# Designed miniproteins, single chains, continued (2), part 17

Each design is a single chain, and the fold is of that chain. pLDDT is the mean over its residues in the fold that is shown.

## One batch from the design tools (miniprotein)

Design m4559
Fold by ESMFold2-Fast:
Structure m4559 (fold): chain A 89 residues (1-89)
Amino acid sequence: EEPLLALTMALIAAAFGYREALRKGDVEKANALREAMDKLTQAIKAAEEGNYEEAVKLAREAADIMRKAGFTSVARVAEQAAETLEKAL
């Protein structure tokens, strides 16, 4: 799987979850997903620059935030992106 595509898919999934959290009035989950989206955006930039170590760290941090917020499926997508990047090291 292409690492940049995997990170982008994780970001899209997190954005969808963020919109749903806002719709439901779950401000705490929305804030967590926004933090995760910021980290995923930074991970994409790091991966584009060839800094896969940083991209892996940021993607895993995003996954942890999403998992703690109860978004396990979205967290899994971010973890798979990190695993793909780690194989490229």
Scores: mean pLDDT 83

Design m4560
Fold by ESMFold2-Fast:
Structure m4560 (fold): chain A 85 residues (1-85)
Amino acid sequence: SEFEELLEKLKEALEKKDKETAIETLLKIDELLKKYHDTKLTEEEIKKVNELLVEAALKEGVDPEDVVEELRSLYENAKKVYEKK
């Protein structure tokens, strides 16, 4: 699926410490998640949040696999909640 391909790309970007690719990939993940929940954030605000998240993950030595699993869980839960309505 497109979502799984984006998670793999995000993992590789974080492992390589490629901030630009990680931020771009998170923005694409946010676009997929937008269908399942309302966001009050503008595209510029979403980009800024993603920049801060990527910087924090790289600085604190967060395992890229843990980031991927958290995002997968969020996507699956959001989809299930949306489909029940």
Scores: mean pLDDT 74

Design m4561
Fold by ESMFold2-Fast:
Structure m4561 (fold): chain A 139 residues (1-139)
Amino acid sequence: HMLSKEEIRKQVIEKLKELNLPDTAKLAEKLSPLFQRVLLRFIDAVNEIIEAAETKSPEEAIALTRRLVHQLALQAKFALDLLGVKDPKVRNELAETFLEFQRKIEEAIRAGDVEAVRQAALDGLKKLTELFLKIEKEV
């Protein structure tokens, strides 16, 4: 069952504010419902990754990170397809953003640095929100 556009928008803004990202929340307000839905999934994934880094083995946290990033990358690619975004440069920039996010999280998990995991996760949310807004302005 899918949440309504209004419920998704509200949850994205509230959850970003809870993560102490008020400027990112303001940018997210400008996104289409399509990218707000992808961003909500990314926020939930970030919270799961941070919790896993705190409570699970490094191997389990890395496995979870890989699974969640793969699922989010597919959802973001699907969103680009729905918007008719065919530019390989834009599609490659999005893919590289997810790969870099995954690499930084995995490095922080292997280092046993939960604060570095949290920082990488929040930086990823900021960068992805800015990238989605840039993509929508170019469509």
Scores: mean pLDDT 86

Design m4562
Fold by ESMFold2-Fast:
Structure m4562 (fold): chain A 90 residues (1-90)
Amino acid sequence: SPLDEFNKLVQEYLEKRNELYLEFEEAIKNKDIEKAEEILKEYKKWEEEQFKRLEEVLTPELEEELESIKEQAKEDIEELEKKIEELKKE
């Protein structure tokens, strides 16, 4: 069903986001700005592609859930970008 496919894509998104956080935090801990920027750039590209896949299986009932996910994703990315900028000031 569209709901089953949507939930599968959301689960893949959450798993990839958690993988990103682990790799990103390691780069920040090592003060590797270039690696942190590379990780974030590659993740943003993957996230854009994953959101397009989510939009392909979207039903009207799921629109609010997807918008909520996108808003949280935007805030999460802005927080990671802030961590890179703070590290650059050290």
Scores: mean pLDDT 86

Design m4563
Fold by ESMFold2-Fast:
Structure m4563 (fold): chain A 119 residues (1-119)
Amino acid sequence: MLSKEEILELLRDFKVTFGIDEVLISADVDPELREKVIEAAKELGIPVRVFDSVEEIIEYLKSLPLNKRVLVVVPTLEDAEKVIRAGAVAAFVPSIPLEEQKHLAPLILLRRAIIESEL
């Protein structure tokens, strides 16, 4: 489980690297971890939106313009892959150690390249 400090550093890194406009959080994420993400995003001045499910986040992502840069917080690595493929610039799983989340890096880099090629 990520600490508030680890979540804050991770969000700061994503903001600097990708230019995050909004953070989307699935309600399926543990309430304590969800609250840590909300507090960290608030400290960094990033708007947060909570959705009842990952499927609702996917439908919302399909409605966004390509240049809208959203970070999605989800309960599993499988969900993280799904939201990145649906249009999120990045995703992470606060219940899993940072080392295990490195497997998402190739998908995040591919998504960034696609966004930049259409601008």
Scores: mean pLDDT 76

Design m4564
Fold by ESMFold2-Fast:
Structure m4564 (fold): chain A 93 residues (1-93)
Amino acid sequence: DLRAKVNKLLREAAEALKAGDLEKAEKLLEEVIELLELNEEEKELLREVMRAYKWMLENGPDAEVPQEIIERAERLEPKVPEIAERIHERLEK
């Protein structure tokens, strides 16, 4: 079952993030990308989320986020609902 595999990988990625193991979390998310056959927009969104999270962990929650990271996030934000729907459809089919 594709859903069971994806859920397992996402749980393992979440546990890796809680432990501060960013390398393991990134590898697990890349496996999810491959299993879901995500397109370039979906891959870009997940990688930008990971990049922002990594920056926050390295610099702390009170640090001013670089404008470049904000601009990339803002560019992807309007596409999030559509991307989420496409991912959901892949899990159903």
Scores: mean pLDDT 65

Design m4565
Fold by ESMFold2-Fast:
Structure m4565 (fold): chain A 89 residues (1-89)
Amino acid sequence: SELEEEVRELARTIDDAIRELGLSGETQAALLEAASLAAEAVRSGGKHVEEARRAIEEAVQLAIEDAGPAAEPYARKMLEEAERMVEAA
């Protein structure tokens, strides 16, 4: 499904951010939790996609606080993917 594709792209962007940026363990945990909620939105047929979007927004804020300008491209991509997840659900 389109939702499943967007969630897979989000998971890849999160993995890239964790790998490439010097993020704290707290920020890494928040990003992985957001990815988990997005995967659960797929399994539930889109019922909790707004909760996943909020978790992504919170994790993105933490990533920017940790890595500063270096996080901006990953943050923008994650927020774009989150919007597409909501549209696909």
Scores: mean pLDDT 85

Design m4566
Fold by ESMFold2-Fast:
Structure m4566 (fold): chain A 101 residues (1-101)
Amino acid sequence: DRELVEELRALSLEERLALLHELLERQEQHAPGQRKQAELLAYAAALAAGELSEEEFVKKLIELANLPEEIAREIARLARETGADGEAIAERIAEKVRAYA
């Protein structure tokens, strides 16, 4: 996972999302929960960088993590309030999503 993070760091945010979508499709058999969580991390980083809207992020959380809209909106607000550090925001959001599961 750390090597994956290093590779993603070297890419643009759009390229990181495209790569993660491809990798998650290929790794669906390994751990469905981890796949959805990794995709959530990518979207959280995109939200923090301004590449994804809050509404789009909420929809992805509902689809990927099967979260109620209210909880998804709370996570989106947290990501925006924490600031522009996409990596730190993505990691904290993943931890909170796991706490709800």
Scores: mean pLDDT 61

Design m4567
Fold by ESMFold2-Fast:
Structure m4567 (fold): chain A 71 residues (1-71)
Amino acid sequence: SEAQELLDELLRALSARDAARVRELAGRLPPEHRTQAALWIRHAIREHSRLPEPDLAFIAELEALVAELEA
């Protein structure tokens, strides 16, 4: 499905630390998949925050996106 392809690309964008791509892909998801995307992004925030040198700018962009998806 298109939604599954978008979710798979979202996971790749999270691994690449491409916040702009994550935002673009999340915006293209049907509403019923936005809760799952928000959960995956929250997981990515937790994992990236635990790195020795966390990308604080990337984490901040993900936190802003999660707030928008859960609004």
Scores: mean pLDDT 86

Design m4568
Fold by ESMFold2-Fast:
Formats: structure tokens, sequence, C-alpha cells
Structure m4568 (fold): chain A 85 residues (1-85)
């Protein structure tokens, strides 16, 4: 079966804004849907959605993850907002 997963992606450094936006564009090209982008002077937040096949893995176990932006090494916080079966 296919599950739909919605993630919140958060980055707190404005110095990596262009890298964050480029990374989001890469995700969109890889089949992620960009639902929302909030750019403020103090934070960068994006909400994205993707579909994953259920290979007998419980996607609800993913929790909160940290990811590094490839160009700068700065961290993005990933939070699972919802999982739809």
Amino acid sequence: SVQTITLKLEQRSLAVRDDFLAWLRGLEESGFEILDIELTPDRLIATVRYRAEEDEVDPSSQGTQQFRLPATGETVTLTVLSIET
C-alpha cells in the first residue's frame, strides 16, 4: 500500500536561505509536493508532502530527524506532521 506523509522542515539561520530553497527545489523535483513556505526574518519553515510505499515498515516511527544542507552543513529539523494510509 501507499502512504502519504506530511513533513515540517525548519531552518533557523538566514545565512543558508538560498541553500534551503535550493534543497526544497530538489525535493520537489524528486516527487515531494511543497504545500507551504514561510520565510520570516528569524526562520525558514516549509511544509512538504510525499508518498511512500509501505515495505512492511511503520512510517509513524520516523519521529523528528536532523538533516544537513549539502552546501553549508547547516541543520534542518524534520518533523512528521501526519501520515495517511
Scores: mean pLDDT 68

Design m4569
Fold by ESMFold2-Fast:
Structure m4569 (fold): chain A 64 residues (1-64)
Amino acid sequence: AFASVTVPASQVEEAKRKAERLLAEDPEVLDYFVIPDPNDPSKYRLVVRAATPEAAERAKAELE
């Protein structure tokens, strides 16, 4: 399962720190990656891969 949040470029480092924290604390959070938003170069998408939809929803709630 995947969860995605849109993050301003200025907040990418903070979002990465939150994702690293989730990866360390929740064994169902498997990895994350950041890609530039193709429609707005000032924004990025942070994507979390999780073992379950429930874990993906938890990750999304923590990142927003």
Scores: mean pLDDT 79

Design m4570
Fold by ESMFold2-Fast:
Structure m4570 (fold): chain A 94 residues (1-94)
Amino acid sequence: SAALRRVEGARAYVEAAKKALEAGDVETALSSVETALRIVEQLVAEEPDNAAYREVRDLLREAKRALEAGDVERALELLEKASEILTEQIERLR
């Protein structure tokens, strides 16, 4: 249940980042991505062999770089992929 709550938390911040970008709020989106990334980095540290958590970490790192470069479209694509993987992990943990 602790792992499930962390994965749900990471997904909630990814969804918040997507909504912020749809509203044109890049600063809030960056903050949400950074929070999601911190949660996912903890999941990777706890389960280093879990390929899904490593993939989400890498996607969120790239999304942060895209936002810092002003590439909102690329960031949204990366956040959508991260959300899909986190959703699959939530279903596996249920």
Scores: mean pLDDT 90

Design m4571
Fold by ESMFold2-Fast:
Structure m4571 (fold): chain A 100 residues (1-100)
Amino acid sequence: SKMEEIKEALKELIKELEELKKTADPEAAKLIEEAIKLLEKAYKSKTVEEMLEYLKEAKKVLEELIEKLKEKDPRLAELLENIKLQIDRLIEELEKLLKE
């Protein structure tokens, strides 16, 4: 099922963010935790629309964090950009499910 694939991808993204959080500075770790909580809410969502809203919110948190890290920790910024790209792919797949 496409929804099962999306949920498995969300579990992997949460796991990747948890690992990045372990080595992040406290300010970055706080924003990573906010993104994790939003992805967990997406995973527990009952509707495609609800899941999309949480994924879009998680993306915004990651965009803010990436902007803050570009100069200070460019390696972490790059890893977070990759996670953001994966979230974009999940958003696209969910939007396809909402189209007739």
Scores: mean pLDDT 88

Design m4572
Fold by ESMFold2-Fast:
Structure m4572 (fold): chain A 86 residues (1-86)
Amino acid sequence: MGFELLEEEIERRIEDLAERFRELAERVGIEEARRIAREELRRLAEELRRKLVEVYRVPEEVAERIVEEFVRRAEEAIERIAEELS
């Protein structure tokens, strides 16, 4: 149950970030949008790590791996949108 909700939250966060990146890229250009999205991604990664350790009581090593996967997937989503807009 808890892990299913976590995966849904991770997927939603990635989708939200990707959509925000698209909106920003249309308004301020791809390079500035990438800068803003990277700053937001760092914040989201820290929030996810804290939630994994505090709420889900995941060992730090496992939490670190989940956060690394989240960042990788989010960066891939941003890159895909950047390619579409180029």
Scores: mean pLDDT 82

Design m4573
Fold by ESMFold2-Fast:
Structure m4573 (fold): chain A 100 residues (1-100)
Amino acid sequence: MEKEEKETKLVKLIKEYLEKMEKEGVFPDEENEKLEKELEPYEEVIKEVDKVVKKIGDLIRERELSKEEIKELAKELGLSEETAEIIAEMYEKRKEIAKK
């Protein structure tokens, strides 16, 4: 599996996890353990995706970023267009949750 395919699958898994957390509020420990096991094959790309997510998070603290700006930044930091789109969608959803 190519590195870009692993990155895309990783961010899709994280997005699904965040959607479940939003629906249920707090995940039971069993669900967290399942996610950790599911993420084991992606350990090599987790560090790279985490660097990008951290960089975007730091910038969001300074100013509000649009979905398009987040996507462009993720691409500039070395992620594929598909992975960048998923990350941008995740941050957009996070804004909706924080809007309360």
Scores: mean pLDDT 70

Design m4574
Fold by ESMFold2-Fast:
Parts: sequence; structure tokens; C-alpha cells
Structure m4574 (fold): chain A 84 residues (1-84)
Amino acid sequence: MEEFERRKRELLEERGRLTLELLELLKQLPEEKRRELGSRLQKRLDEIAEEMAKTTDPEKILELLEEEVEVLREAVEEARRLLE
């Protein structure tokens, strides 16, 4: 299933990129805003991780990874707005 492994790798790379970008933005936020955003983000990511732990279906795993990437993208956008 080469396509699954390729798509998974692409999603994991995007996740890594967004995570690094988010960490740099969070360092620039006031502690209160950083804590609030971080707590909400961690809760959403934990929910996705729990669903991922319950499945061995490749398609479902890709859907959950795509959702994780979208959650991180939303967090990056929110952090950027808070810095304006």
C-alpha cells in the first residue's frame, strides 16, 4: 500500500512543519493567551489521538491525520491573529 505510506509521510511532514511554526508563534504570545490556546489545542489533539489509537483502518488513519493537520493550521492562524 505505497499510496497510504506516501500520504501518511506527507501529512506527518506537514504536521511537523505546522508544529514548529506554532511553537515559534506561541513563544511570542503573552503567557495567559499561550496557556488558553495551548489547552484548547491539546484537548482537540488528544481527542484525535484517542480515535487514532482505536483504528487500524488506513483510510481512517489518513482522515484523522488530515484532521490533526487542520487543527494545527487553525491554531497557527489563531496565534497569528492574537499577535496582531
Scores: mean pLDDT 85

Design m4575
Fold by ESMFold2-Fast:
Structure m4575 (fold): chain A 79 residues (1-79)
Amino acid sequence: MEAVEELREKLRTLPRTPEVIEKLKKEAIERMMEEFLLRLGFEMGVLSKSYPVSLPELLKKAREEAERLVEEAAREVLE
């Protein structure tokens, strides 16, 4: 959530060139994935939590969600 809010703020304040927009979107996705991996590692390693789906499926879903949230945030700020 912080990553998406930071993306919206940067898109409003920085030059809205295609290159800058693309870079900011990629940075936001990577930050969201890092946060997801840290939470997943904590839950699986520290809390001994098990998941009913495979790790590749969890990672795929997380990335799809991150890409979706970033795309939605960019559309809300950009015309």
Scores: mean pLDDT 73

Design m4576
Fold by ESMFold2-Fast:
Structure m4576 (fold): chain A 70 residues (1-70)
Amino acid sequence: MVAEVEAQSQQAAAHVAQLPSPQAARQALDQMIEQTRQRGKEKGVSEDEINRIVEVNQKIRDATVQALQS
């Protein structure tokens, strides 16, 4: 599960890296992180597992935004 979410987040980060601004990329990735949290709750995934998935997504978000800010 975490590995699948990591792959999806990496693909999403690649997509948002094409956006014209770091702010737009951060907003898009923040929205995806929130959607991931909601889906986890809807599917009955444990809070601990959701937190792990969100942590991976936040790391990818930060790396993507930092790359765009350079």
Scores: mean pLDDT 71

Design m4577
Fold by ESMFold2-Fast:
Structure m4577 (fold): chain A 62 residues (1-62)
Amino acid sequence: DLDAFLAELAARLGLSPAAFLQLLRREYQEAVKNNELDKFYQGLDSLGVPEELRPALLARLA
């Protein structure tokens, strides 16, 4: 599920799962501060993150 998807994506990007999550968390926090969550969601679209995994991902990033 989400953990398997994140591990696979991180590996394809040459990152550890922990490093990838830290990067996403930083991007999320900056998007919230700048009121640019739409750009963050566009980033998730570009990465191929399925819609059904997004609520669980966002909960993990908060």
Scores: mean pLDDT 81

Design m4578
Fold by ESMFold2-Fast:
Structure m4578 (fold): chain A 89 residues (1-89)
Amino acid sequence: MEKERLEKMRRIAREVAELLVKAGLIEESEKEAVETALFNGAASNPVTTLEDLEASLEKMKKHAADIKLSEEERKELREGAEAIKKMAA
């Protein structure tokens, strides 16, 4: 079920990018680039599983649920997003 798998990966990538914007870790203008990087990385890399993406999404949701993110948490999530952008390039 390749189409369903790709659609699910795209939904997870979109949710991660949206959470990063809501958490203030990336700007709205960067959202599409991060979503594309996450989706392309997952779709092109056979070792990247849906479970890996879902685990990342859950970590992002936990951080986004906190009204006050620490400076270290914000830096780590931002650096992660930049690394993902580089993977897509």
Scores: mean pLDDT 63

Design m4579
Fold by ESMFold2-Fast:
Structure m4579 (fold): chain A 82 residues (1-82)
Amino acid sequence: DKEVTLALGLIYLGIGKILDSRGDPSAVEAYEKAAELFIEAGDYKQASEAYRNAADVARKHGDTELAEKYEKKAQEYEKLAS
């Protein structure tokens, strides 16, 4: 069910935001899971935002390679949302 998949994506997005607000690098995994669920649901705009949030967390924690990977994914899905 696309609607249930979207709801799960929003739950993981919320988990990511809580972890991010606490400075927990595990926020990256939560945002990545949210993005995957948004892609499955066809919500490319939310997927792009989730990948951008994952990139920001990765960069804050010194993982530049991972941040660049998520930035590329964010741009890809932003184009698909247009």
Scores: mean pLDDT 89

Design m4580
Fold by ESMFold2-Fast:
Structure m4580 (fold): chain A 69 residues (1-69)
Amino acid sequence: KEEVVREALAATRAILDGDVEAARKHLQRFAEIRPDLKPLLEKSLQAAEAGDRDTAIQYVAEALRKALA
């Protein structure tokens, strides 16, 4: 669970910074740990690539909530 939290926080930071490359890397790491959450993480990346930071962060938060449930 600790690795998932680390990757989620790093992805969120990258999204807030507008660093799409870093966001992609951390979202990919999260998906490698939790393949069942990959669709949510892919939606987050698509939103980040489109410049929609709020939507990107919402998908990361949803994936993290499911990972910690």
Scores: mean pLDDT 86

Design m4581
Fold by ESMFold2-Fast:
Structure m4581 (fold): chain A 119 residues (1-119)
Amino acid sequence: MIEELKEEFIELLRALGFPEEEIERVRENLKTIEDLIKKIREVGKRTLSELSSGIEIARYLLRLGYSDEEIIKELQKMGISPEEAEEIVEVLKELPDSTGAGGVLIERAVRRMLERREK
Protein backbone atom coordinates (compact mmCIF):
# COMPACT_ATOMS: atom_id res chain seq x y z
CA MET A 1 0.00 0.00 0.00
CA ILE A 2 2.72 2.54 0.85
CA GLU A 3 4.52 1.36 -2.31
CA GLU A 4 1.35 1.97 -4.35
CA LEU A 5 0.85 5.49 -2.94
CA LYS A 6 4.57 6.17 -3.44
CA GLU A 7 4.38 5.14 -7.12
CA GLU A 8 1.27 7.29 -7.67
CA PHE A 9 3.15 10.27 -6.23
CA ILE A 10 6.21 9.51 -8.39
CA GLU A 11 4.00 9.41 -11.51
CA LEU A 12 2.55 12.79 -10.49
CA LEU A 13 6.09 14.22 -10.21
CA ARG A 14 6.91 12.93 -13.70
CA ALA A 15 3.70 14.45 -15.11
CA LEU A 16 4.72 17.79 -13.54
CA GLY A 17 8.14 17.68 -15.24
CA PHE A 18 10.44 16.99 -12.28
CA PRO A 19 13.91 15.70 -13.28
CA GLU A 20 14.46 11.94 -12.87
CA GLU A 21 17.38 12.51 -10.43
CA GLU A 22 15.08 14.44 -8.05
CA ILE A 23 12.34 11.80 -8.45
CA GLU A 24 14.82 9.01 -7.58
CA ARG A 25 15.94 10.92 -4.47
CA VAL A 26 12.31 11.33 -3.36
CA ARG A 27 11.61 7.63 -4.01
CA GLU A 28 14.58 6.54 -1.87
CA ASN A 29 13.62 8.79 1.06
CA LEU A 30 9.91 7.88 1.34
CA LYS A 31 9.59 5.24 4.10
CA THR A 32 6.22 5.93 5.77
CA ILE A 33 2.79 7.28 4.85
CA GLU A 34 3.51 10.35 7.00
CA ASP A 35 6.74 11.03 5.08
CA LEU A 36 4.83 10.67 1.81
CA ILE A 37 2.13 13.14 2.92
CA LYS A 38 4.74 15.68 4.06
CA LYS A 39 6.60 15.37 0.75
CA ILE A 40 3.39 15.74 -1.27
CA ARG A 41 2.61 18.99 0.58
CA GLU A 42 6.17 20.29 0.15
CA VAL A 43 6.33 19.45 -3.58
CA GLY A 44 2.76 20.63 -4.18
CA LYS A 45 3.49 24.06 -2.69
CA ARG A 46 6.71 24.29 -4.71
CA THR A 47 5.12 23.18 -8.01
CA LEU A 48 2.09 25.47 -7.69
CA SER A 49 4.31 28.38 -6.64
CA GLU A 50 6.82 27.82 -9.46
CA LEU A 51 4.15 27.34 -12.15
CA SER A 52 2.02 30.23 -10.90
CA SER A 53 5.07 32.49 -10.68
CA GLY A 54 6.29 31.38 -14.10
CA ILE A 55 2.92 32.07 -15.72
CA GLU A 56 2.65 35.53 -14.13
CA ILE A 57 6.26 36.43 -14.99
CA ALA A 58 5.71 35.29 -18.60
CA ARG A 59 2.52 37.39 -18.78
CA TYR A 60 4.38 40.38 -17.34
CA LEU A 61 7.31 40.03 -19.76
CA LEU A 62 4.95 39.67 -22.74
CA ARG A 63 3.25 42.93 -21.73
CA LEU A 64 6.68 44.61 -21.61
CA GLY A 65 7.40 43.40 -25.16
CA TYR A 66 10.04 40.74 -24.48
CA SER A 67 10.60 38.15 -27.22
CA ASP A 68 9.31 34.57 -26.96
CA GLU A 69 12.93 33.31 -26.79
CA GLU A 70 13.83 35.63 -23.89
CA ILE A 71 10.71 34.62 -21.93
CA ILE A 72 11.31 30.89 -22.56
CA LYS A 73 14.92 31.20 -21.30
CA GLU A 74 13.69 33.03 -18.18
CA LEU A 75 11.09 30.31 -17.45
CA GLN A 76 13.75 27.60 -17.92
CA LYS A 77 15.88 29.28 -15.22
CA MET A 78 12.88 28.79 -12.90
CA GLY A 79 12.84 25.04 -13.56
CA ILE A 80 10.09 25.02 -16.18
CA SER A 81 10.83 22.72 -19.15
CA PRO A 82 11.38 24.27 -22.62
CA GLU A 83 8.23 22.57 -23.97
CA GLU A 84 6.13 23.77 -21.01
CA ALA A 85 7.58 27.29 -21.29
CA GLU A 86 6.72 27.42 -25.02
CA GLU A 87 3.13 26.34 -24.27
CA ILE A 88 2.78 29.02 -21.56
CA VAL A 89 4.01 31.75 -23.94
CA GLU A 90 1.75 30.52 -26.79
CA VAL A 91 -1.37 30.43 -24.58
CA LEU A 92 -0.65 33.87 -23.08
CA LYS A 93 -0.12 35.36 -26.56
CA GLU A 94 -3.53 34.04 -27.65
CA LEU A 95 -5.27 35.10 -24.39
CA PRO A 96 -3.37 38.19 -23.12
CA ASP A 97 -6.32 39.41 -21.00
CA SER A 98 -6.60 36.11 -19.12
CA THR A 99 -6.19 36.79 -15.39
CA GLY A 100 -7.12 34.00 -13.00
CA ALA A 101 -4.98 34.38 -9.89
CA GLY A 102 -5.29 36.51 -6.78
CA GLY A 103 -2.88 39.42 -7.04
CA VAL A 104 -1.39 39.31 -3.52
CA LEU A 105 -0.66 35.57 -3.65
CA ILE A 106 0.92 35.86 -7.10
CA GLU A 107 3.01 38.87 -6.02
CA ARG A 108 4.34 36.86 -3.06
CA ALA A 109 5.08 33.84 -5.29
CA VAL A 110 6.93 36.07 -7.79
CA ARG A 111 8.94 37.69 -4.98
CA ARG A 112 9.97 34.25 -3.65
CA MET A 113 10.91 33.13 -7.16
CA LEU A 114 13.11 36.20 -7.71
CA GLU A 115 14.80 35.69 -4.31
CA ARG A 116 15.61 32.07 -5.27
CA ARG A 117 17.19 33.23 -8.55
CA GLU A 118 19.77 35.23 -6.51
CA LYS A 119 21.33 31.96 -5.33
Scores: mean pLDDT 60

Design m4582
Fold by ESMFold2-Fast:
Structure m4582 (fold): chain A 70 residues (1-70)
Amino acid sequence: MSPEEIREEAIRESVEKAKELGLSEEVIELIRQGKFTEALKLVEKEDKEKAKELKEFMERHQRRLLSQYL
């Protein structure tokens, strides 16, 4: 897969996880834009536990995708 495809897949799966967690549309839109740090900061204001789950999901998913290039 191309780096662009991997990024798009990470964004898509992160959006799905955010929806599953019931996060606001504003957070989802930031994730769609690839603004993960801004999205996580916003989630922390809504729910710190959900922010932790989303962060762990993103970190795990990014590591898995990066391993495909190694």
Scores: mean pLDDT 74

Design m4583
Fold by ESMFold2-Fast:
Structure m4583 (fold): chain A 81 residues (1-81)
Amino acid sequence: SSEAEELRKKLEQMKATYEAFKKKYNVVDPKAEAEIEKLLEEAERAIEEGNLEKARQYLDKAEKVFLKLYAEAMEKEAKAK
């Protein structure tokens, strides 16, 4: 379905963004990073199972955790001496 395609695109975009983040910042918050990785894996599984509502919930949670992580990394970079 178009909804499944949209969720798959969001998942792939989020994975790509997160991998780029890890290359630039290395480890910022191990707990948050583990949570993002688990949520992305759960989202992928939910899409493959056709549970689009669950997939959306996992992606929404992953995005919120990632935005906090990204903000923390950017704040630390902005304070570079």
Scores: mean pLDDT 83

Design m4584
Fold by ESMFold2-Fast:
Structure m4584 (fold): chain A 62 residues (1-62)
Amino acid sequence: MTEEEILRELVEGATADTNPIDKAAELAGISREELVERAGVKDPERPTPEDLRRIARYIKEL
């Protein structure tokens, strides 16, 4: 998957009750806590577009 494809999955794949960070952790096969630490997300409850791009890049490089 490209970074753009991963980013699209995070934005469009998350349901109303699902945080994009939780969707990203599921896609990466790691815990939410590990993903937040490795991607350097400051506020996991309110990720910025830049946070989501870093997450997409991290998942691509797995």
Scores: mean pLDDT 73

Design m4585
Fold by ESMFold2-Fast:
Structure m4585 (fold): chain A 69 residues (1-69)
Amino acid sequence: MISPEALAAQVRNVFEDHGIEFEEEAPRLLVERVGTDLPALGAAVKRLIDHARETGRKVTVEDVERLVP
């Protein structure tokens, strides 16, 4: 059983490993929206990383709401 808190920690680790800055609330919101579907969560994380790299800006709660409805 994977807790939402553990998944949010994994999302934070992936952002940090890729040098992506993020709002503190963004990893948790992403997990709440995607749930425990690990392939879907991975795809959403990649989308947010690609967007942050394209814009040169941090991942925000608004980015999660817009890109992961």
Scores: mean pLDDT 81

Design m4586
Fold by ESMFold2-Fast:
Structure m4586 (fold): chain A 78 residues (1-78)
Amino acid sequence: SPEVLAELQRMLAEIRAAFEAAKAAGFSPEAREALLETVRKAFDRVIEVLEKEDPERAEQLRKEMEEAIKELERELLA
């Protein structure tokens, strides 16, 4: 889907920009939180677009993304 591809490209660009911003800030606690928040919001947008095309795959991907977010949160906020 062109819409899903567009959101994936946006997600990659936003996560890359957020990572570079966090890196420039020396991965301070505030920068790590900002990075985590950017990842969460980007994932939500991809899921919203995918849900319109394939609700079952969107639900499965949501669960996988929630687990990935928990692991990222553990690594960044520990």
Scores: mean pLDDT 82

Design m4587
Fold by ESMFold2-Fast:
Structure m4587 (fold): chain A 80 residues (1-80)
Amino acid sequence: DKAEGAVLAGHVFKNAGLYDLASAAFNTAGEQYNKAGKLDEAIKAYEQSLKLLPDNEVAKSNLAKVYKEKGDYEKAKEAE
């Protein structure tokens, strides 16, 4: 599916040393998992994005939103 395709793309870009593209791909995967209600998979994808580019504001914002959806307000605050 599209989320798994974005995760695969993220790994391919990461292995190629293209960290900006890899971070963007993992952020896209997180968005797709979140829309599917797969909150734990979305969190993992956003965390992968942020490991590659810690200053990715979009991924930070999206991670905080998913933690709020999960009811984890402490982790949502940390992700901001």
Scores: mean pLDDT 83

Design m4588
Fold by ESMFold2-Fast:
Structure m4588 (fold): chain A 67 residues (1-67)
Amino acid sequence: SVEALEKTLKDLEAERKQLQAQVDELQKRVAANPEDIKTQTMLTLFQAFIGSIEGLIKKIKEEIKKL
């Protein structure tokens, strides 16, 4: 149902917001310590994960538009 898809979309947007806060903190750490390879790797991985969630959000929005 549209209502179920809209609920899922809202839940995914909330998860994305929480992950973005973590990315923002990792970006601050990278800026403070540019040679910290571990933190740079974590930042890259979290950014990739956010990209995956954004892809799911886009797909759900496209399915809602078809209804």
Scores: mean pLDDT 86

Design m4589
Fold by ESMFold2-Fast:
Structure m4589 (fold): chain A 89 residues (1-89)
Amino acid sequence: MSKEEFEEELKKLVEAAKNNDVEALNETLERIAEMIKSVKTWEELEEFARLAEKALKEIKEAHPDDTELLNKILSTLQKALREAVEKLE
């Protein structure tokens, strides 16, 4: 799995969020979570977390009042990051 593939999925997540495409958002978010869980090194995990933070900021700027959407994305990403950390410890 490459950083470029992860960036591409994050772009799809941002576009789905901007367009209120719930189906595409859910599918893309699931793929992103699996990508995070598949990281093999701390360096890769740190890079993926940084890229995800940038995407989340862009979604917040597009939908500042959509707390349910933001919480759904945050909880999914945090769960994936936690699982990745447990595998790397």
Scores: mean pLDDT 82

Design m4590
Fold by ESMFold2-Fast:
Structure m4590 (fold): chain A 80 residues (1-80)
Amino acid sequence: MPEIDYEPKSGEELMDLLELYKEKIEELIKEKAPVEKIIEAIDAVIEWVKKHYSKLSEEQQEYAEKLIKELEEMKKKLEA
């Protein structure tokens, strides 16, 4: 999967896109996409959020960490 090369304009946009990417990853899992593609997508999303983490408010950071944890748990299930 190509790296997410998009700089979010605000913390709100980052959170909206993070939720959208999570939904797309859940759809890929439901559609039984190749495991390697799903893992690459999860890693790209997590790395993108971490790169732009400073744009988030404290409340947004807590919610982003929750979503990242859910993505990491999905990845662990796929690798098992």
Scores: mean pLDDT 82

Design m4591
Fold by ESMFold2-Fast:
Structure m4591 (fold): chain A 81 residues (1-81)
Amino acid sequence: LQQVRVGTAAADVDTGDASYTEGAPVAAAVGANLSQTVTVETADRPVTVTAAAIPTDGSTHTSEVESEGHRFTVVTHTELL
């Protein structure tokens, strides 16, 4: 199995509040998808944002995610180790 590391950045489209998380290396089959959560500290409360279906091929992907009334731009990246 290939070792991969996943990073996820989320930024609130209205406020600019942002956070980033990077996981420990995990064993994954090439072409498998992973998920990762990141918590963004907003003025009201922490908001948990989930990035799903993250490719484990070393690519970078941008998506938009709605969580708890907030809209986030989410960027995911995987690194092959």
Scores: mean pLDDT 81

Design m4592
Fold by ESMFold2-Fast:
Order: C-alpha cells, then sequence, then structure tokens
Structure m4592 (fold): chain A 93 residues (1-93)
C-alpha cells in the first residue's frame, strides 16, 4: 500500500546513500507497525502461546534484517500479513 511504497522508497535511498541512520529509522518504524499489528491480532484472536512466540520471533528477526540492510519493510509486512491471513483461515476452518 501507500505506506509500504514510501517505506520502500526510503529503503532504496538508504541503500544508495549508505546512511545507517536511515536504515535504523526504517527498522524502528517497521518494528512499531508490526508491534501494533501484533497487539491488534492478540486482541481480535485468541492466539496460543506458540503462535505469540512465532510472531515475536518473526518481528525480531525482521527488524534485525532491516537494520543490516538484508530485508525491506514491504517484505516484512507481506510476510506478516500472509501469516495473519493463514492464522485467520485456519481458525475459521
Amino acid sequence: DKELKEAAELRKKAEETGDKEVLEKLAEFVKKKLTEVKEQIEKSQNLTPIEKEMIDKYIELTVEAIKKGLSTASQAYDELAAYAEELKAKAKE
């Protein structure tokens, strides 16, 4: 979406300039957004301890990958969105 495209553009700029502070700012932004999504999922769905741990680990690894220049905000959101949709589908089926 629009926010993901803006995050991708900022990431591209950071890659081109090598500015580590921009990468750290992107990582903090993505961490905050993923944490907000996690809190909303936990309130809307009765997650098991294992599912909560998996989401926490995903967020942690993704934030570190972004800080190291190995991942993008778009990839992080796409993977979390896919995981959330799979949890939702499995719970209904």
Scores: mean pLDDT 68

